Designed miniproteins, single chains. Designs and how they scored, part 2

Each design is a single chain, and the fold is of that chain. pLDDT is the mean over its residues in the fold that is shown.

## One batch from the design tools (miniprotein)

Design m36
Fold by ESMFold2-Fast:
Structure m36 (fold): chain A 68 residues (1-68)
Amino acid sequence: MKEITVNIATDELSDTAVLIASDDDKGNILTIKNVGDKPGEVIVLDKKLRNVLLRATLQPGESVTLKI
């Protein structure tokens, strides 16, 4: 099990981050943090299942954690 942190920096031109989980990411813990100054939407997709694993809106400084 591996812990992975992804920082997103949201601004007026980049308010959405889409992450695709691969088979190599299975069993990992993913933490996503908004280090930008604007609210941003995060969508995590499972490439294998074509399912949405997470959809969340993160305020500046907020984080969300999920197990893939």
Scores: mean pLDDT 74

Design m37
Fold by ESMFold2-Fast:
Structure m37 (fold): chain A 80 residues (1-80)
Amino acid sequence: LEELIKELREATIAGDVEKADKLSEEIAEKIAQLPPEEQQKALELVAQASLEAGEELAARLSGEERAEVLADIEAYRAKL
């Protein structure tokens, strides 16, 4: 799980949306196999890593691409 979260963070920072989506699905499947008490903690770790990576990506972008990433971060934060 930790390795997948690391890869997700790296893919997000690189702007590799397809790889990030695939890793998110794999992480979700692994979390679903954990005990309920561990699922919540794992989801929080993934959420934190995703928000941090998204903000780092946004800082490297400009114009419409930056606005889209920031909007996605805000939408994701609102769901937490």
Scores: mean pLDDT 75

Design m38
Fold by ESMFold2-Fast:
Structure m38 (fold): chain A 75 residues (1-75)
Amino acid sequence: MKTPKELIEEGIKEFVEAIKNRSAPAFSKAFTGLVLASRLGEYDYAVELFEKIGKDKLSEEEYKIAKVTLNSLKP
């Protein structure tokens, strides 16, 4: 069984890859996982991981869009 933090780490990695690859099905799957992480009270941890990974993997515009999506999940 994976810990909530391990599930969030996987979700953020899948979210970044979905945006980078412009895959709508992968984005929908990753987004659902992030909604669950937010509801578990781990939103701040998810944002911290995204900022660390996303800046290196995404373009400026992709990063901005991803940030707007994460803000929509804020508790």
Scores: mean pLDDT 72

Design m39
Fold by ESMFold2-Fast:
Structure m39 (fold): chain A 90 residues (1-90)
Amino acid sequence: SERDERVAEELIELAKEAVRAIKDPRLATATAILLIGGAISALWGDWDAAANDARGAADLLEEAARREPESRERLLELAERARALADELA
């Protein structure tokens, strides 16, 4: 549906922004994998899987914010966006 495509596009854009914002390469990679996985699940209409992946990405973004105080506000903004997308899918 158009909703599934829109949410998938928003998750992919969030993955790009997360990779640019997270300095720790392991956290950046793990966050991108979850957001891309969520986008694929959304395109397949698996909203529960997409929501779980978006929530997992939010948790990793919050962990990155704890480790990277210089980027804290940006990372928390991205985490809030991931949680909002998860809530829209639930």
Scores: mean pLDDT 88

Design m40
Fold by ESMFold2-Fast:
Structure m40 (fold): chain A 70 residues (1-70)
Amino acid sequence: MTLSEEERERLIKAIEELGLSGPPYNIPAEVLAEQFEEILRNVPFRSHSEISSRSVVIENLNQLLKKMGW
């Protein structure tokens, strides 16, 4: 999936508002946005159980999708 510049900025803001870029991992929101874009393009996830043991990025994906209205 290719995001527009507005959609990417909105994704970065959503990551910051949800506190995903802050401690304890301290990953920049821009880096997390790039990782979520890549996951959305390449990973067909259908169930919570399949991804629950994956990285912090994937564990928080559902919250981001809900906040973005996707």
Scores: mean pLDDT 61

Design m41
Fold by ESMFold2-Fast:
Structure m41 (fold): chain A 85 residues (1-85)
Amino acid sequence: MSVEELAERALRAAREAVRYAEEYKKLKADPNAKATEVAGAALRAMGAATEALLLANRLAELGAEEEAREAVELARRAGFDVRIL
């Protein structure tokens, strides 16, 4: 995989994590949301954030530190959002 393909994949995973974290926050605020839907959104956000962090680590190893930093920042934001209960 090229550095460009890896960067695209890392940023996609990071943005996915942010999207799932936003859905989690929305579901937590909804009194009609089922606990399983809330848990599902949190799990998806954590999974996507983990993938983004692993890919960002690989990007940093290849010298793509700027792309790695962006993915880490987005993934960390998503991770913090789903930990705040």
Scores: mean pLDDT 81

Design m42
Fold by ESMFold2-Fast:
Formats: C-alpha cells, sequence, structure tokens
Structure m42 (fold): chain A 78 residues (1-78)
C-alpha cells in the first residue's frame, strides 16, 4: 500500500511510461501512446496505474494472464 501511494505521487505520464517499459521488457510489442489511449478510455486513476505497474513489475506467474489480457485489450484499440 505504501509503495502504491509513493508511485501514485508520480506524474500520470511517468506512470504510463514505466508501465510501457515493463511490458516491453517482457517482450510485448506495445507503445506508450497505445497504453495512454487505453488508460484514458478506461478512466484509470494514478493509483490504479501504480497498481498496474507493480503487478507488471513483480513477474508473478499468477498475474501473467491478466497482463496478457491487458496487452490484447490495448492492441485491439490500434
Amino acid sequence: MEEVRRLAGLPREELLRKITEVLREKGMDISEEEVRKWAEEEGLTREELAVLYLLAATDDPALAPLLQELVLEIEAKR
């Protein structure tokens, strides 16, 4: 929770960039613009973006299907 609060203190653009970088590191072909558009359409808050970044960064196998679904959702809006 404290880490989410700290990350949510970052500018929205910084959070979107960090999410994009982590997804690309995991081999996903996705741009910052696509992540931004998806987050805007879903009405995500900075707190929600911070949670998404932490989920993407933890490399938890149980969360891999959720990350894949997220990427497919963003790509569908290309």
Scores: mean pLDDT 72

Design m43
Fold by ESMFold2-Fast:
Structure m43 (fold): chain A 72 residues (1-72)
Amino acid sequence: MTDEEIRERIIEAAIAIEEEEGINAITLRRVAERAGVSVGTVYHHFKDKKALMKEVVERQIEEGIRLIERGV
């Protein structure tokens, strides 16, 4: 698995936790467990929780814009 694939798994895991338990449930440890990687691997890709949260929010904004562009 490439660094890009690992990074995507981490982001997808964070989004899944957010959808199931809310944004406050996102922690680097829980994201690592869900993604099937070490906490150290998460820190390698994201300096802190804020960096990870920024990416999650950016993905949610992009999805919202796509829905607006499609008239939804």
Scores: mean pLDDT 78

Design m44
Fold by ESMFold2-Fast:
Structure m44 (fold): chain A 78 residues (1-78)
Amino acid sequence: TTRTRATAALREAAARLGLDVEAVEAALKQLGLTPVSLAQLPEERWEGVARALARRVPGLSVERALELIRTTKELFAR
């Protein structure tokens, strides 16, 4: 399903970047986002979401959060 594919893409992206998957998922939920909405996020929203994630996930920079969004989107588009 779309939800299963998006969740798998997010978890794989977080793992590749050495991030805490549970912390990333919790931060997305606090922002009202799902893995599907992140995977389909318009580019004009990326910087704002990346800054919000960087504030909520310890050790995550804005640049790494942007890489997480990009990687999740690329993996989901397969």
Scores: mean pLDDT 85

Design m45
Fold by ESMFold2-Fast:
Structure m45 (fold): chain A 89 residues (1-89)
Amino acid sequence: SMEELKARLRELGRQLGVEETVDRLIEAVDNGDIEKAIEALAELFSRLFGADPEELRKQLKYIAEKFGMTPEDILRLAVAALRAALERR
């Protein structure tokens, strides 16, 4: 469920020191602001993996426009990224 994904995101974000970015992502999703959700997701990937946030934002926007992304898809992708970052430690 969406609530389970949000709870897991908050827990993982706390463990990785990215709580503020996770909170902004959840807020954007709750407000239906897909542009801000993509921005927060790109920043999350940048903080976890050192990727360029601007290039990630462009790529995520392209994927969202071409294939569609639901709020649940965005949250699931964020959970997967946080899990991958924990496994690299």
Scores: mean pLDDT 84

Design m46
Fold by ESMFold2-Fast:
Structure m46 (fold): chain A 119 residues (1-119)
Amino acid sequence: VEEVLEKAKSVKEEEIKELLEKISKITGEKIESPMEAIATLLSDFLGVKKEDVKKALEELGIGEEDAEEALKLAYTLLELGDENLLRELREYALKLKDERKRIIIELAVTMTVIIKSYE
């Protein structure tokens, strides 16, 4: 788990751009930022308004930098293709006392599952 979190830190801007383009194709919308990507995927998946998702994330203290961290982790999970890591990361996140880090990991795993469901 910790090795995956460290690998995620090495994800480059170009790789995030590739993931944003992939999400744009999945949703049929132009996705220009990490926050927009997360909000759009969750909006479509949960059947709620994108603006309401963004507001909920902001109320939880999740900003653009956190959204970028979540996408970097999601990119790493998609690259590795190991479904066992999704379960292990969720179990790890549930034991974290750092609420912000827990939410970021949960967002990354959720994004990975949603994206994989369209492949």
Scores: mean pLDDT 83

Design m47
Fold by ESMFold2-Fast:
Formats: sequence, C-alpha cells, structure tokens
Structure m47 (fold): chain A 67 residues (1-67)
Amino acid sequence: MDVEALIAAANAGDGEAAGRAGRYAIELAKQGNLEEARKIAEQLLAGPSAAARAAGHEVLRYVEELE
C-alpha cells in the first residue's frame, strides 16, 4: 500500500483516504510498529483537512493505549 499517497489525499480533504491511512497506521501499531504509526498520525495532523486531523488523533489515541 502506498501510504504516502493516502496521506496526501487525506490532507487534500479526502475523508475516505483519511480513514484508510488511519486504519493502515493502526494495523502497523498492532504489528508492533508504533513509531511508524505515530509518524503517519503526525503527517495526518500536519495538514489543514479536518478529516485527516480526526484520523491522526484516533491513531495517536490507539498508539497511546498500546504503549
């Protein structure tokens, strides 16, 4: 999966891409890759899109629950 393409689409306002990027990051966290999940969340939060920011917050919350 090209996660950078999903993050770019999410930051452009694509709510479906935001949800998909968030779910991908959560799957990385489940696999023990908390650092990459956090990086994806930070990239989603860096954009102006409300949907991307919401997805980024949800990923960070999930990562915090696993740590």
Scores: mean pLDDT 81

Design m48
Fold by ESMFold2-Fast:
Structure m48 (fold): chain A 78 residues (1-78)
Amino acid sequence: SALEETVAEAKAFLQALLAPYRNEKNPPEFVKQLEKALVLLELEAYEQAAEYLRKAASLTDDPEIKAKLLELADRLLE
């Protein structure tokens, strides 16, 4: 389904972004929001996951990362 594809893509994207920080005890707020989004995706709490993806998007100046986070958040709410 479109939702299953979106969830799989979101998890893969977040895991790639989080990989450099996996052993960091005090990661930046951007990373903390991504970690919360990933946990919520695993709990199938998609509306809350989308909220944290949008929070993360507001904390990054990378236009490609920002656009992808917002796209994934919107797709989770469809």
Scores: mean pLDDT 88

Design m49
Fold by ESMFold2-Fast:
Structure m49 (fold): chain A 55 residues (1-55)
Amino acid sequence: DPEAEALFRELQARNPAVDEATWELARGLVEVGLAEPLTAVRFAAMIAELDAEFA
């Protein structure tokens, strides 16, 4: 899903302090979900909020 991948790249760029293992886990969670545009955007937003708590 190109939209989800683009959002992931932007989240990684905005959160450089977050560990690589965390990003791989987050990507895995998105891959398990249904690849609908709205669902992809929601997953990306949830991951960004989770990563902000770790930073």
Scores: mean pLDDT 60

Design m50
Fold by ESMFold2-Fast:
Structure m50 (fold): chain A 109 residues (1-109)
Amino acid sequence: SPLEIARRVAAATVDLVDKYGPEKALEIARKIVEEVGKKHGLSEEQVQAVIDLVETAIRTYAYYKEQGLEGADLAAEFILTLGLVQLINDGVISPEFLEALAEALEKAA
């Protein structure tokens, strides 16, 4: 389902932050979103919508983790998962794009 694929994207994004820190994780995720988006015919505006959502999740995770909050990963994953599902519902991205994005992020994590 789109929800299950979005959760995979969210989990891989959190893993990138844990491995590389928020700034490098965002750099890696941005490049992957741009490459996968280009392969799936996304406009610059559609790509930026996905990047903005990923950045929000990364910044949210970094902020709550610095505050010592347990479940900071779950909060970030929730935001990104729901945001990606909303982008599918709004016709901004396809489930096929989201599946390819999940696979690419999982390989980078």
Scores: mean pLDDT 90

Design m51
Fold by ESMFold2-Fast:
Structure m51 (fold): chain A 72 residues (1-72)
Amino acid sequence: SEFDEVMEKARELFEKAKEAIAAGNYDEATKHFREAVQLLVDYIKKSTDPEVKKKALELITEIAEEAQRLAD
């Protein structure tokens, strides 16, 4: 489904961001975090399914928490 593809791509971008952090490449990590969140936000805006929105928001929260650790 389109949702499964969006979730998988967002997870891949999140993993790339974590790899970039491990390599000390914080600008690349920030780019991947932004791309992942943007994909999920755009999907939430066009979805009417509460379960889809919940799962996407859960992943956004996880990404945001990791990005905040970078700012500390």
Scores: mean pLDDT 85

Design m52
Fold by ESMFold2-Fast:
Structure m52 (fold): chain A 65 residues (1-65)
Amino acid sequence: ELEKLLEMAKHLGEAADAALNTEVDPEASRKKMEEHLEEAMKLDKERGEKFRELLEAALAAREAA
């Protein structure tokens, strides 16, 4: 219950951190982002998928700006 939520939060946090680091190393950071999103989706597929869509949208917006 709480432990699963904390584990998911850690993976989502690592994925977000990796997304921010795509400015420095886009290929390696994107791979880390995908790995942590996959682990989050194993815990909760719907939340993991929604978070992936948010990160992809944020990255696209950053490239457009």
Scores: mean pLDDT 78

Design m53
Fold by ESMFold2-Fast:
Structure m53 (fold): chain A 82 residues (1-82)
Amino acid sequence: DLLGQIVDLLGAIGGAVLGSDLSPEQKAQALRELGKALDAVLQGDLDSAEEYLRRLKDLLSSDPAAVALADQALQAVREARA
C-alpha cells in the first residue's frame, strides 16, 4: 500500500522535525511544507506532493536521518505516479 507507506513516512518526518534541534521558526516552516505534502497526497496531486517534499528535504538538509526519510517519501510518491 504505497499511500499508507507515504503517510507513515510523512508522520516519521514530523516526529523527526519535532525532536530536532531546529529553531521553533524552522520547525514551523518544515511542518507547513509537511502538511502541504500530506494534503497533496490525500487529494492525489502527486506532482505537488513531490514539490513540497523536495522543499521539505531542503529545509531538513542538516539532518541526515530526516533527509533519508524525505528521500524514501519522494521515491514512494514517484512510484505512485508511475
Scores: mean pLDDT 85

Design m54
Fold by ESMFold2-Fast:
Structure m54 (fold): chain A 93 residues (1-93)
Amino acid sequence: MVVRRVEVRESLTPEEVAAITARMQRLHEEGSPERLLVVEAQGFSPEELERLREELEELAERAPYSFATRVTSENMEETLEFLRKQIEELQKA
């Protein structure tokens, strides 16, 4: 069974993104059933954050790999569509 986790952060530095990516790679290399999705969410209202969390939990259920990304309230729909397409392409491989 694969365990999926979603983390929402207000900001991520390039160093934090690199550290998260290294952690995700380690989980993959160790054959861990854990899959981690990390999202930097900027400028969101509480209602928008709840919607984003719900969408990310759905995407996490379908995600074959861990990943990290950035989302703004202005670009939320475009970013979610991009992530859905990335997951679909990974599922086709």
Scores: mean pLDDT 69

Design m55
Fold by ESMFold2-Fast:
Structure m55 (fold): chain A 73 residues (1-73)
Amino acid sequence: QTEINSLIVKATNAAIEATDAGDAEKARQAVLDFAKSLGIDGKEYAEKVAEAAKNGDRDGVIQTVAELARKAL
């Protein structure tokens, strides 16, 4: 869990930073990289996070990253 927690923090911070910058593609890529690190398919979560980032929805981005992390547990 310690390794997963560090990956969650890194992915969440990258996605929030991208959301604040209005960069939906950077937010999408952060989630895809996170999913790859977990060995799972992140396409659905990447699309969801890109939409949230496009709308400036930080809570939506955080929730999507957390949901993806829960799938890996």
Scores: mean pLDDT 81

Design m56
Fold by ESMFold2-Fast:
Structure m56 (fold): chain A 65 residues (1-65)
Amino acid sequence: TEDAEKAAEAARASGEGAAAATAAWHLGQVGNDPESGRRGAEAGRAGDAEAAAEYAKLAFQKGTE
């Protein structure tokens, strides 16, 4: 929803692994692609903020049509 979109934007803008991981996890739970959310959370925790942000966007976009 609206909060998921804001989370995806925040993850991309922050560049912070932890913030991106949190956003990806949350978007995976509320979107229709929890797999991408989970992968994004793992990437963010591993320090790959770019991958985490990409997965967060993917989880959100797949659910919005």
Scores: mean pLDDT 62

Design m57
Fold by ESMFold2-Fast:
Structure m57 (fold): chain A 80 residues (1-80)
Amino acid sequence: PAEIMELAARAAEAALRLEDEEARQRVLTLIGKGMDAYIAGDYATAAAYFAEAARVAEEAGNSELARYMRQLADLLRAKA
């Protein structure tokens, strides 16, 4: 649990530094939805939101943020 929360916090912090405002807002919204799903115990939905956040981050040119998002999605799929 702590690892997922820590990765999500690091990802949110990295997303706040995205210069593309549209991509920044979309990634932050997806992280929030993913965390809400995780807290609700819906690991499959949480994984899907983080996977979509990874895609948006990659399209915005931030491969490091995309990597954090893929790690979150993979961890949550293992729980589902």
Scores: mean pLDDT 82

Design m58
Fold by ESMFold2-Fast:
Structure m58 (fold): chain A 94 residues (1-94)
Amino acid sequence: SLAEALRSLSREELLAVLPPEVRTLLALARKAASSGSLTAEEKREALRAVAALTPKEKLKEFADEASEAFKLPRSTVRKIISETKGVSRGAISK
């Protein structure tokens, strides 16, 4: 609906802290995960690829969005980001 599109746009503007490519990929991942077309392994692989594109300073915001987009537990998302970026999970939680 138009109302949903407007809410999505406003949210996208608020999430402008993330690179445009990362935001686009998270939106696509959210649609694919919602349709049930992704396996757990495909979700982890896609998450790793998107995490690699995300600046270290934005990992907290990315982790919050990725958990919702991929429908994965935050603990799993933080582990994959930590392994991909070589940072502690505590740094992602701040």
Scores: mean pLDDT 69

Design m59
Fold by ESMFold2-Fast:
Structure m59 (fold): chain A 91 residues (1-91)
Amino acid sequence: SAAAARRQAELERLRRAQERIHAVIDTGEKLGMTIDEVIDLVRRVMEREGMSPADIEALVKELEENAKTFDDIRAIVDKFFARREAAIRAS
């Protein structure tokens, strides 16, 4: 069905985005980037993966308000993607 195909595509998009976000966090930490610079990279990854503007703004806002360390970024990202995956699967 169209609904099943859309759900599968959305789950695949989330998986790719989360993997690429983890990669830029790890690279940014290794290169000594700032928290703000890594948050900007996370935004760009979400945009390139075609995530909705609402999802991009929601995650970036949580990161800007709550992330003080690279581990904070990882925790916030993982929690956000877990919530989104759960919401899609419950649809």
Scores: mean pLDDT 88

Design m60
Fold by ESMFold2-Fast:
Structure m60 (fold): chain A 83 residues (1-83)
Amino acid sequence: VNSDMLYMVGKVSDFMGDKRLKQGDLNSSAFFYQQSGQMFQQSSDLTPSSDPRHQVLVDLSQQSYQKSQDLLKKLGNKKPKQP
């Protein structure tokens, strides 16, 4: 498994999260950001700590998790009834 491929999948998931957010689908957006965070974390785990990309991947993972958490807090504050 190539860490660069996991990074690419993480980027695609983040992009899908952004698209869903633009469509007003906050719940799906939060899920895609969560997936993005997991992919960046797996990419960082496969990247040697001596590689300058390692810290960037760790930061991207944390940022994606933070985006997901922020959306979940907005949803939790309004607590919309699921259809």
Scores: mean pLDDT 79

Design m61
Fold by ESMFold2-Fast:
Structure m61 (fold): chain A 95 residues (1-95)
Amino acid sequence: SAGEAAVEALRKQAERLKEKDKEAGELLLEAAEEMERLLREGASVKEMGEVLAEKIEKNKEAGGAFQEAAAEASEEASAFLGEVHAEALKILKEK
């Protein structure tokens, strides 16, 4: 599924990011794990965006890496990650 492919793309990017910024990489991994759980529960893209927004507030490099994962993912996974990122940015603008 697009969601499963998106989670895998995030995990790969998190491992790469850990080499440069361990904290950001660990936060991106946490986001991937929380998104996988939310996908299993049938949660909304908005709820996944809330998870990502929390990680970006802690370290902005996690947001950039999330977008890099989307750029390297399949078309369907990239679209899914793009929707999650849009929801996260909307939440961050309201603070």
Scores: mean pLDDT 83

Design m62
Fold by ESMFold2-Fast:
Structure m62 (fold): chain A 83 residues (1-83)
Amino acid sequence: ALAELDAFVARLARELGLSEEQREEILRAAREEFERTRAELRASHPEFTDAAIEQLALERALGVARRKAYEIAGVEPPPMPPV
Protein backbone atom coordinates (compact mmCIF):
# COMPACT_ATOMS: atom_id res chain seq x y z
CA ALA A 1 0.00 0.00 0.00
CA LEU A 2 2.60 2.62 1.01
CA ALA A 3 4.95 1.44 -1.76
CA GLU A 4 2.10 1.87 -4.28
CA LEU A 5 1.44 5.35 -2.91
CA ASP A 6 5.14 6.28 -3.20
CA ALA A 7 5.25 5.01 -6.81
CA PHE A 8 2.04 6.89 -7.71
CA VAL A 9 3.31 10.20 -6.26
CA ALA A 10 6.71 9.81 -7.96
CA ARG A 11 5.06 9.18 -11.34
CA LEU A 12 2.54 12.02 -10.92
CA ALA A 13 5.29 14.48 -9.90
CA ARG A 14 7.36 13.46 -12.95
CA GLU A 15 4.36 13.81 -15.32
CA LEU A 16 3.46 17.27 -13.93
CA GLY A 17 7.09 18.47 -13.83
CA LEU A 18 7.13 18.98 -10.05
CA SER A 19 10.29 19.47 -7.97
CA GLU A 20 11.68 16.94 -5.49
CA GLU A 21 10.50 19.19 -2.64
CA GLN A 22 6.98 19.39 -4.08
CA ARG A 23 6.96 15.59 -4.50
CA GLU A 24 7.89 15.15 -0.81
CA GLU A 25 5.12 17.60 0.23
CA ILE A 26 2.52 15.61 -1.75
CA LEU A 27 3.80 12.30 -0.38
CA ARG A 28 3.68 13.60 3.22
CA ALA A 29 0.04 14.74 2.86
CA ALA A 30 -0.97 11.46 1.19
CA ARG A 31 0.75 9.31 3.84
CA GLU A 32 -0.96 11.30 6.61
CA GLU A 33 -4.36 10.66 4.97
CA PHE A 34 -3.53 6.93 4.55
CA GLU A 35 -2.62 6.44 8.23
CA ARG A 36 -5.57 8.57 9.45
CA THR A 37 -8.09 6.66 7.31
CA ARG A 38 -6.61 3.28 8.26
CA ALA A 39 -6.83 4.09 12.00
CA GLU A 40 -10.36 5.51 11.63
CA LEU A 41 -11.65 2.47 9.71
CA ARG A 42 -10.05 0.01 12.15
CA ALA A 43 -11.74 1.80 15.07
CA SER A 44 -15.19 2.22 13.44
CA HIS A 45 -15.38 -0.96 11.30
CA PRO A 46 -13.92 -4.00 13.13
CA GLU A 47 -15.81 -6.17 10.60
CA PHE A 48 -13.56 -4.97 7.72
CA THR A 49 -10.56 -7.12 6.77
CA ASP A 50 -7.07 -5.60 6.93
CA ALA A 51 -6.90 -5.88 3.11
CA ALA A 52 -10.18 -3.94 2.71
CA ILE A 53 -9.03 -1.23 5.15
CA GLU A 54 -5.68 -0.84 3.35
CA GLN A 55 -7.40 -0.64 -0.06
CA LEU A 56 -9.88 2.04 1.12
CA ALA A 57 -7.09 4.00 2.85
CA LEU A 58 -4.93 3.77 -0.31
CA GLU A 59 -7.79 5.05 -2.50
CA ARG A 60 -8.32 8.08 -0.22
CA ALA A 61 -4.57 8.75 -0.06
CA LEU A 62 -4.29 8.56 -3.87
CA GLY A 63 -7.13 11.10 -4.10
CA VAL A 64 -5.30 13.48 -1.74
CA ALA A 65 -2.04 13.04 -3.67
CA ARG A 66 -3.75 13.74 -7.00
CA ARG A 67 -5.57 16.85 -5.71
CA LYS A 68 -2.42 18.25 -4.04
CA ALA A 69 -0.27 17.58 -7.14
CA TYR A 70 -2.67 19.42 -9.46
CA GLU A 71 -2.98 22.27 -6.92
CA ILE A 72 0.82 22.68 -6.79
CA ALA A 73 1.08 22.39 -10.60
CA GLY A 74 -1.60 25.10 -10.97
CA VAL A 75 -3.82 22.86 -13.12
CA GLU A 76 -7.49 22.14 -12.37
CA PRO A 77 -8.00 18.40 -11.80
CA PRO A 78 -10.95 16.76 -13.58
CA PRO A 79 -13.93 16.39 -11.20
CA MET A 80 -14.12 12.95 -9.57
CA PRO A 81 -16.43 11.60 -6.85
CA PRO A 82 -14.86 11.18 -3.40
CA VAL A 83 -13.63 7.70 -2.51
Scores: mean pLDDT 78

Design m63
Fold by ESMFold2-Fast:
Structure m63 (fold): chain A 95 residues (1-95)
Amino acid sequence: PTIDANGKTKAELVEELYAQRDRLEEVTIIPGELTDAEYFIGDGVPIGALEAVYNGMELDVAKRIARGQYVEPIPKHLRGKPLPEILEWYRSTEP
């Protein structure tokens, strides 16, 4: 399945990810219009909220994480890649 981030809010993107939570490994995300300020799915959803959904956390928890965290840009070479590849990069950068 494909999630197109163009024109969507953070809440809409988190809800779409949660709807696909049982098959996140098969999800491809089309990011919003690419700039140096782009984030994981175009609209600045924090990658920690995405990881919470991927790990089976409840939707309300994922939304709370999204509200409380800074958004982080992903490298250009990872944009449009499958979620497991992006999450592996994110985890590799943590202490």
Scores: mean pLDDT 55

Design m64
Fold by ESMFold2-Fast:
Structure m64 (fold): chain A 86 residues (1-86)
Amino acid sequence: DADELAEKLRALLEGIKKKAEELAKKGDLDEAIKLLEKAIKEIRETLERLDSLPLSEETKEKLREVLEEALEEFEELLEEFKKEKE
């Protein structure tokens, strides 16, 4: 089910976000930044390959929406952490 895949992906991405925020709260800002940079890179690579995956167009569209939303959130959070480090 396309909705189930999108929900699982969203849960995974939210988990990464929470981990990054927790690292930042502990003062592990460098680790939080590294985690977000890695996640952003993986999201971008997944988006580039999405059209080549053996999935339905409906599934691809839903996954793209989840990935693009997470990309925006992670990029904003990364910039906030970089400013806090300076």
Scores: mean pLDDT 85

Design m65
Fold by ESMFold2-Fast:
Structure m65 (fold): chain A 100 residues (1-100)
Amino acid sequence: SVEDIKLKFSQRVLDLLQKAKEGKISPEQFLEEAKQLMADAYNALLAAGVDEDTLTLFIEEMVAAFYDALDELVKAGLISEEEKEKYKEEIRKFAEELRK
């Protein structure tokens, strides 16, 4: 279901954030895995046949989730505020590319 896809995405984001906080992956690896998680969730929703409005709203939910995760990485001292802004820009650009 759509709810299962969203739940799985949220769980994977939390797992990825925890791995980064524990130093198991670099911030650069976090960003690349974040893009993969967004692509996987987007493709799962496309396969489920959701309407365009649902798809658009979920893309914004994914972006918001990763923006929150980036704030947590700054709080943990793993990235700077400047690096956070660069990563937010990359996440947004990737999200826009998914819409094509």
Scores: mean pLDDT 88

Design m66
Fold by ESMFold2-Fast:
Order: structure tokens, then C-alpha cells, then sequence
Structure m66 (fold): chain A 58 residues (1-58)
């Protein structure tokens, strides 16, 4: 989805604000969660980067 693509672009750019906004939205949206998991499974290195950025927001 466009939201997942924007999230992946934010991860590549190191945009903590956009990454944080996506994580909050994902908590209440099962469809977005499924798309997110699929996107991370397609790119394990990007998944590691996303996890690192998420740890800075928590």
C-alpha cells in the first residue's frame, strides 16, 4: 500500500517522525500489520534498520 511504501522510504531516510506515526497507526490496523510484515519479510536488511529506528522511538 501507499502507507507501507511511505514507511519504507522513511526507514531509508531515517525519518523517526514518519516511522513513529506508522507504528502507532499499525497498532490498531490489522490490514496494515499484514502488509508491514510482508514488506519486512521481503527485505531482511531493511527490517533490521526499521527495528533499530523503532527502538529509538520507544
Amino acid sequence: SAEVERFLAAVRAGDLEEVGAFIEKMKTDPELQDEFVAALNADPELAARARELASKIK
Scores: mean pLDDT 78

Design m67
Fold by ESMFold2-Fast:
Structure m67 (fold): chain A 80 residues (1-80)
Amino acid sequence: SLDRDISRAMGLMTLAVLKQAVSRKKVDPQTASRGLGLASDLFEEAGELRESELLREASRRLAEGADPKEVVEELLKRLE
């Protein structure tokens, strides 16, 4: 489905932007949490349920005050 492909592409783009921002230490944890939540919603719409759940967990950890670099590095390892 075109809609599914667009949602997946937008989710991947959102994740790529967040990865770059975290690597440059220029991201507020609350903003990163919101971005991961948006990516989770987009992956869910794309039917990528496992990836959506991992992104949702990462978003919750950031909202609870976890270190953005640690959360994103663990997330990327699990998405491989």
Scores: mean pLDDT 80

Design m68
Fold by ESMFold2-Fast:
Structure m68 (fold): chain A 72 residues (1-72)
Amino acid sequence: EEEEKEQELIDEMNRLAARLVQDPDATVEKIEKALLEFLKKNNRLDLEPYARSIAKMAMLGREDGAAVRAAR
């Protein structure tokens, strides 16, 4: 199933981004590059917008979490 395969790849990208964002040297560009390499290996560069979105959201979540951590 096409949608099932896309979700598997999106889930893998989210897992990879979650690991990469824990690295103190992590940047949106580094995470995006790693996700694009993953998609290239799977011949699914059509999912590039998801890679960019996931990379940006992972880094934003990290920065926002630091800002609001003390308030929770």
Scores: mean pLDDT 73

Design m69
Fold by ESMFold2-Fast:
Structure m69 (fold): chain A 81 residues (1-81)
Amino acid sequence: SFKEQLEEQLALFEANWERFKDNPAAQLTYRMLQELLAAVEAGASNEELQAIRDAHREELSKLPQSELDETLRLYIEAQEA
């Protein structure tokens, strides 16, 4: 389920927190995952969940591409190591 996917992604972040804690894009993504999980637990609509994702995309678009690339690299390494 979507909730299970969110819980798995949050667990990945928490297990690898030392890799992510100083990365702004990773911090924004972690916050988005927490907000999505809280919203799902509260019975939010798909439209409300999409609004959270849209807000995150807006914030990520303000960061340098190098920060986004580094976050993706760290995420892939954490998931597939």
Scores: mean pLDDT 78

Design m70
Fold by ESMFold2-Fast:
Structure m70 (fold): chain A 83 residues (1-83)
Amino acid sequence: KLEELKKKVDEFNEIFKDLFEIERLYQAGLISKEEYDEKILKVLEEKGFTPEDLERLIQEAKEAGLPVYAEIFEKALEVYRKK
């Protein structure tokens, strides 16, 4: 159902926009690895996302055929697990 897909994308976008912006800054060399890790952790903590939530989002993104979402969530989970 289209409505369910839109709702799922809206849920992903709750955190994806912030994570994607941080990834862009890091890829452009505008922030250090330490700043990248700190910014990712801050976004996750402020929005209340746990490692378990990220693992679920990764699976849901893969099932929905949204590989870019899955990749960004996987990178965030990696940073969270290093905490």
Scores: mean pLDDT 79

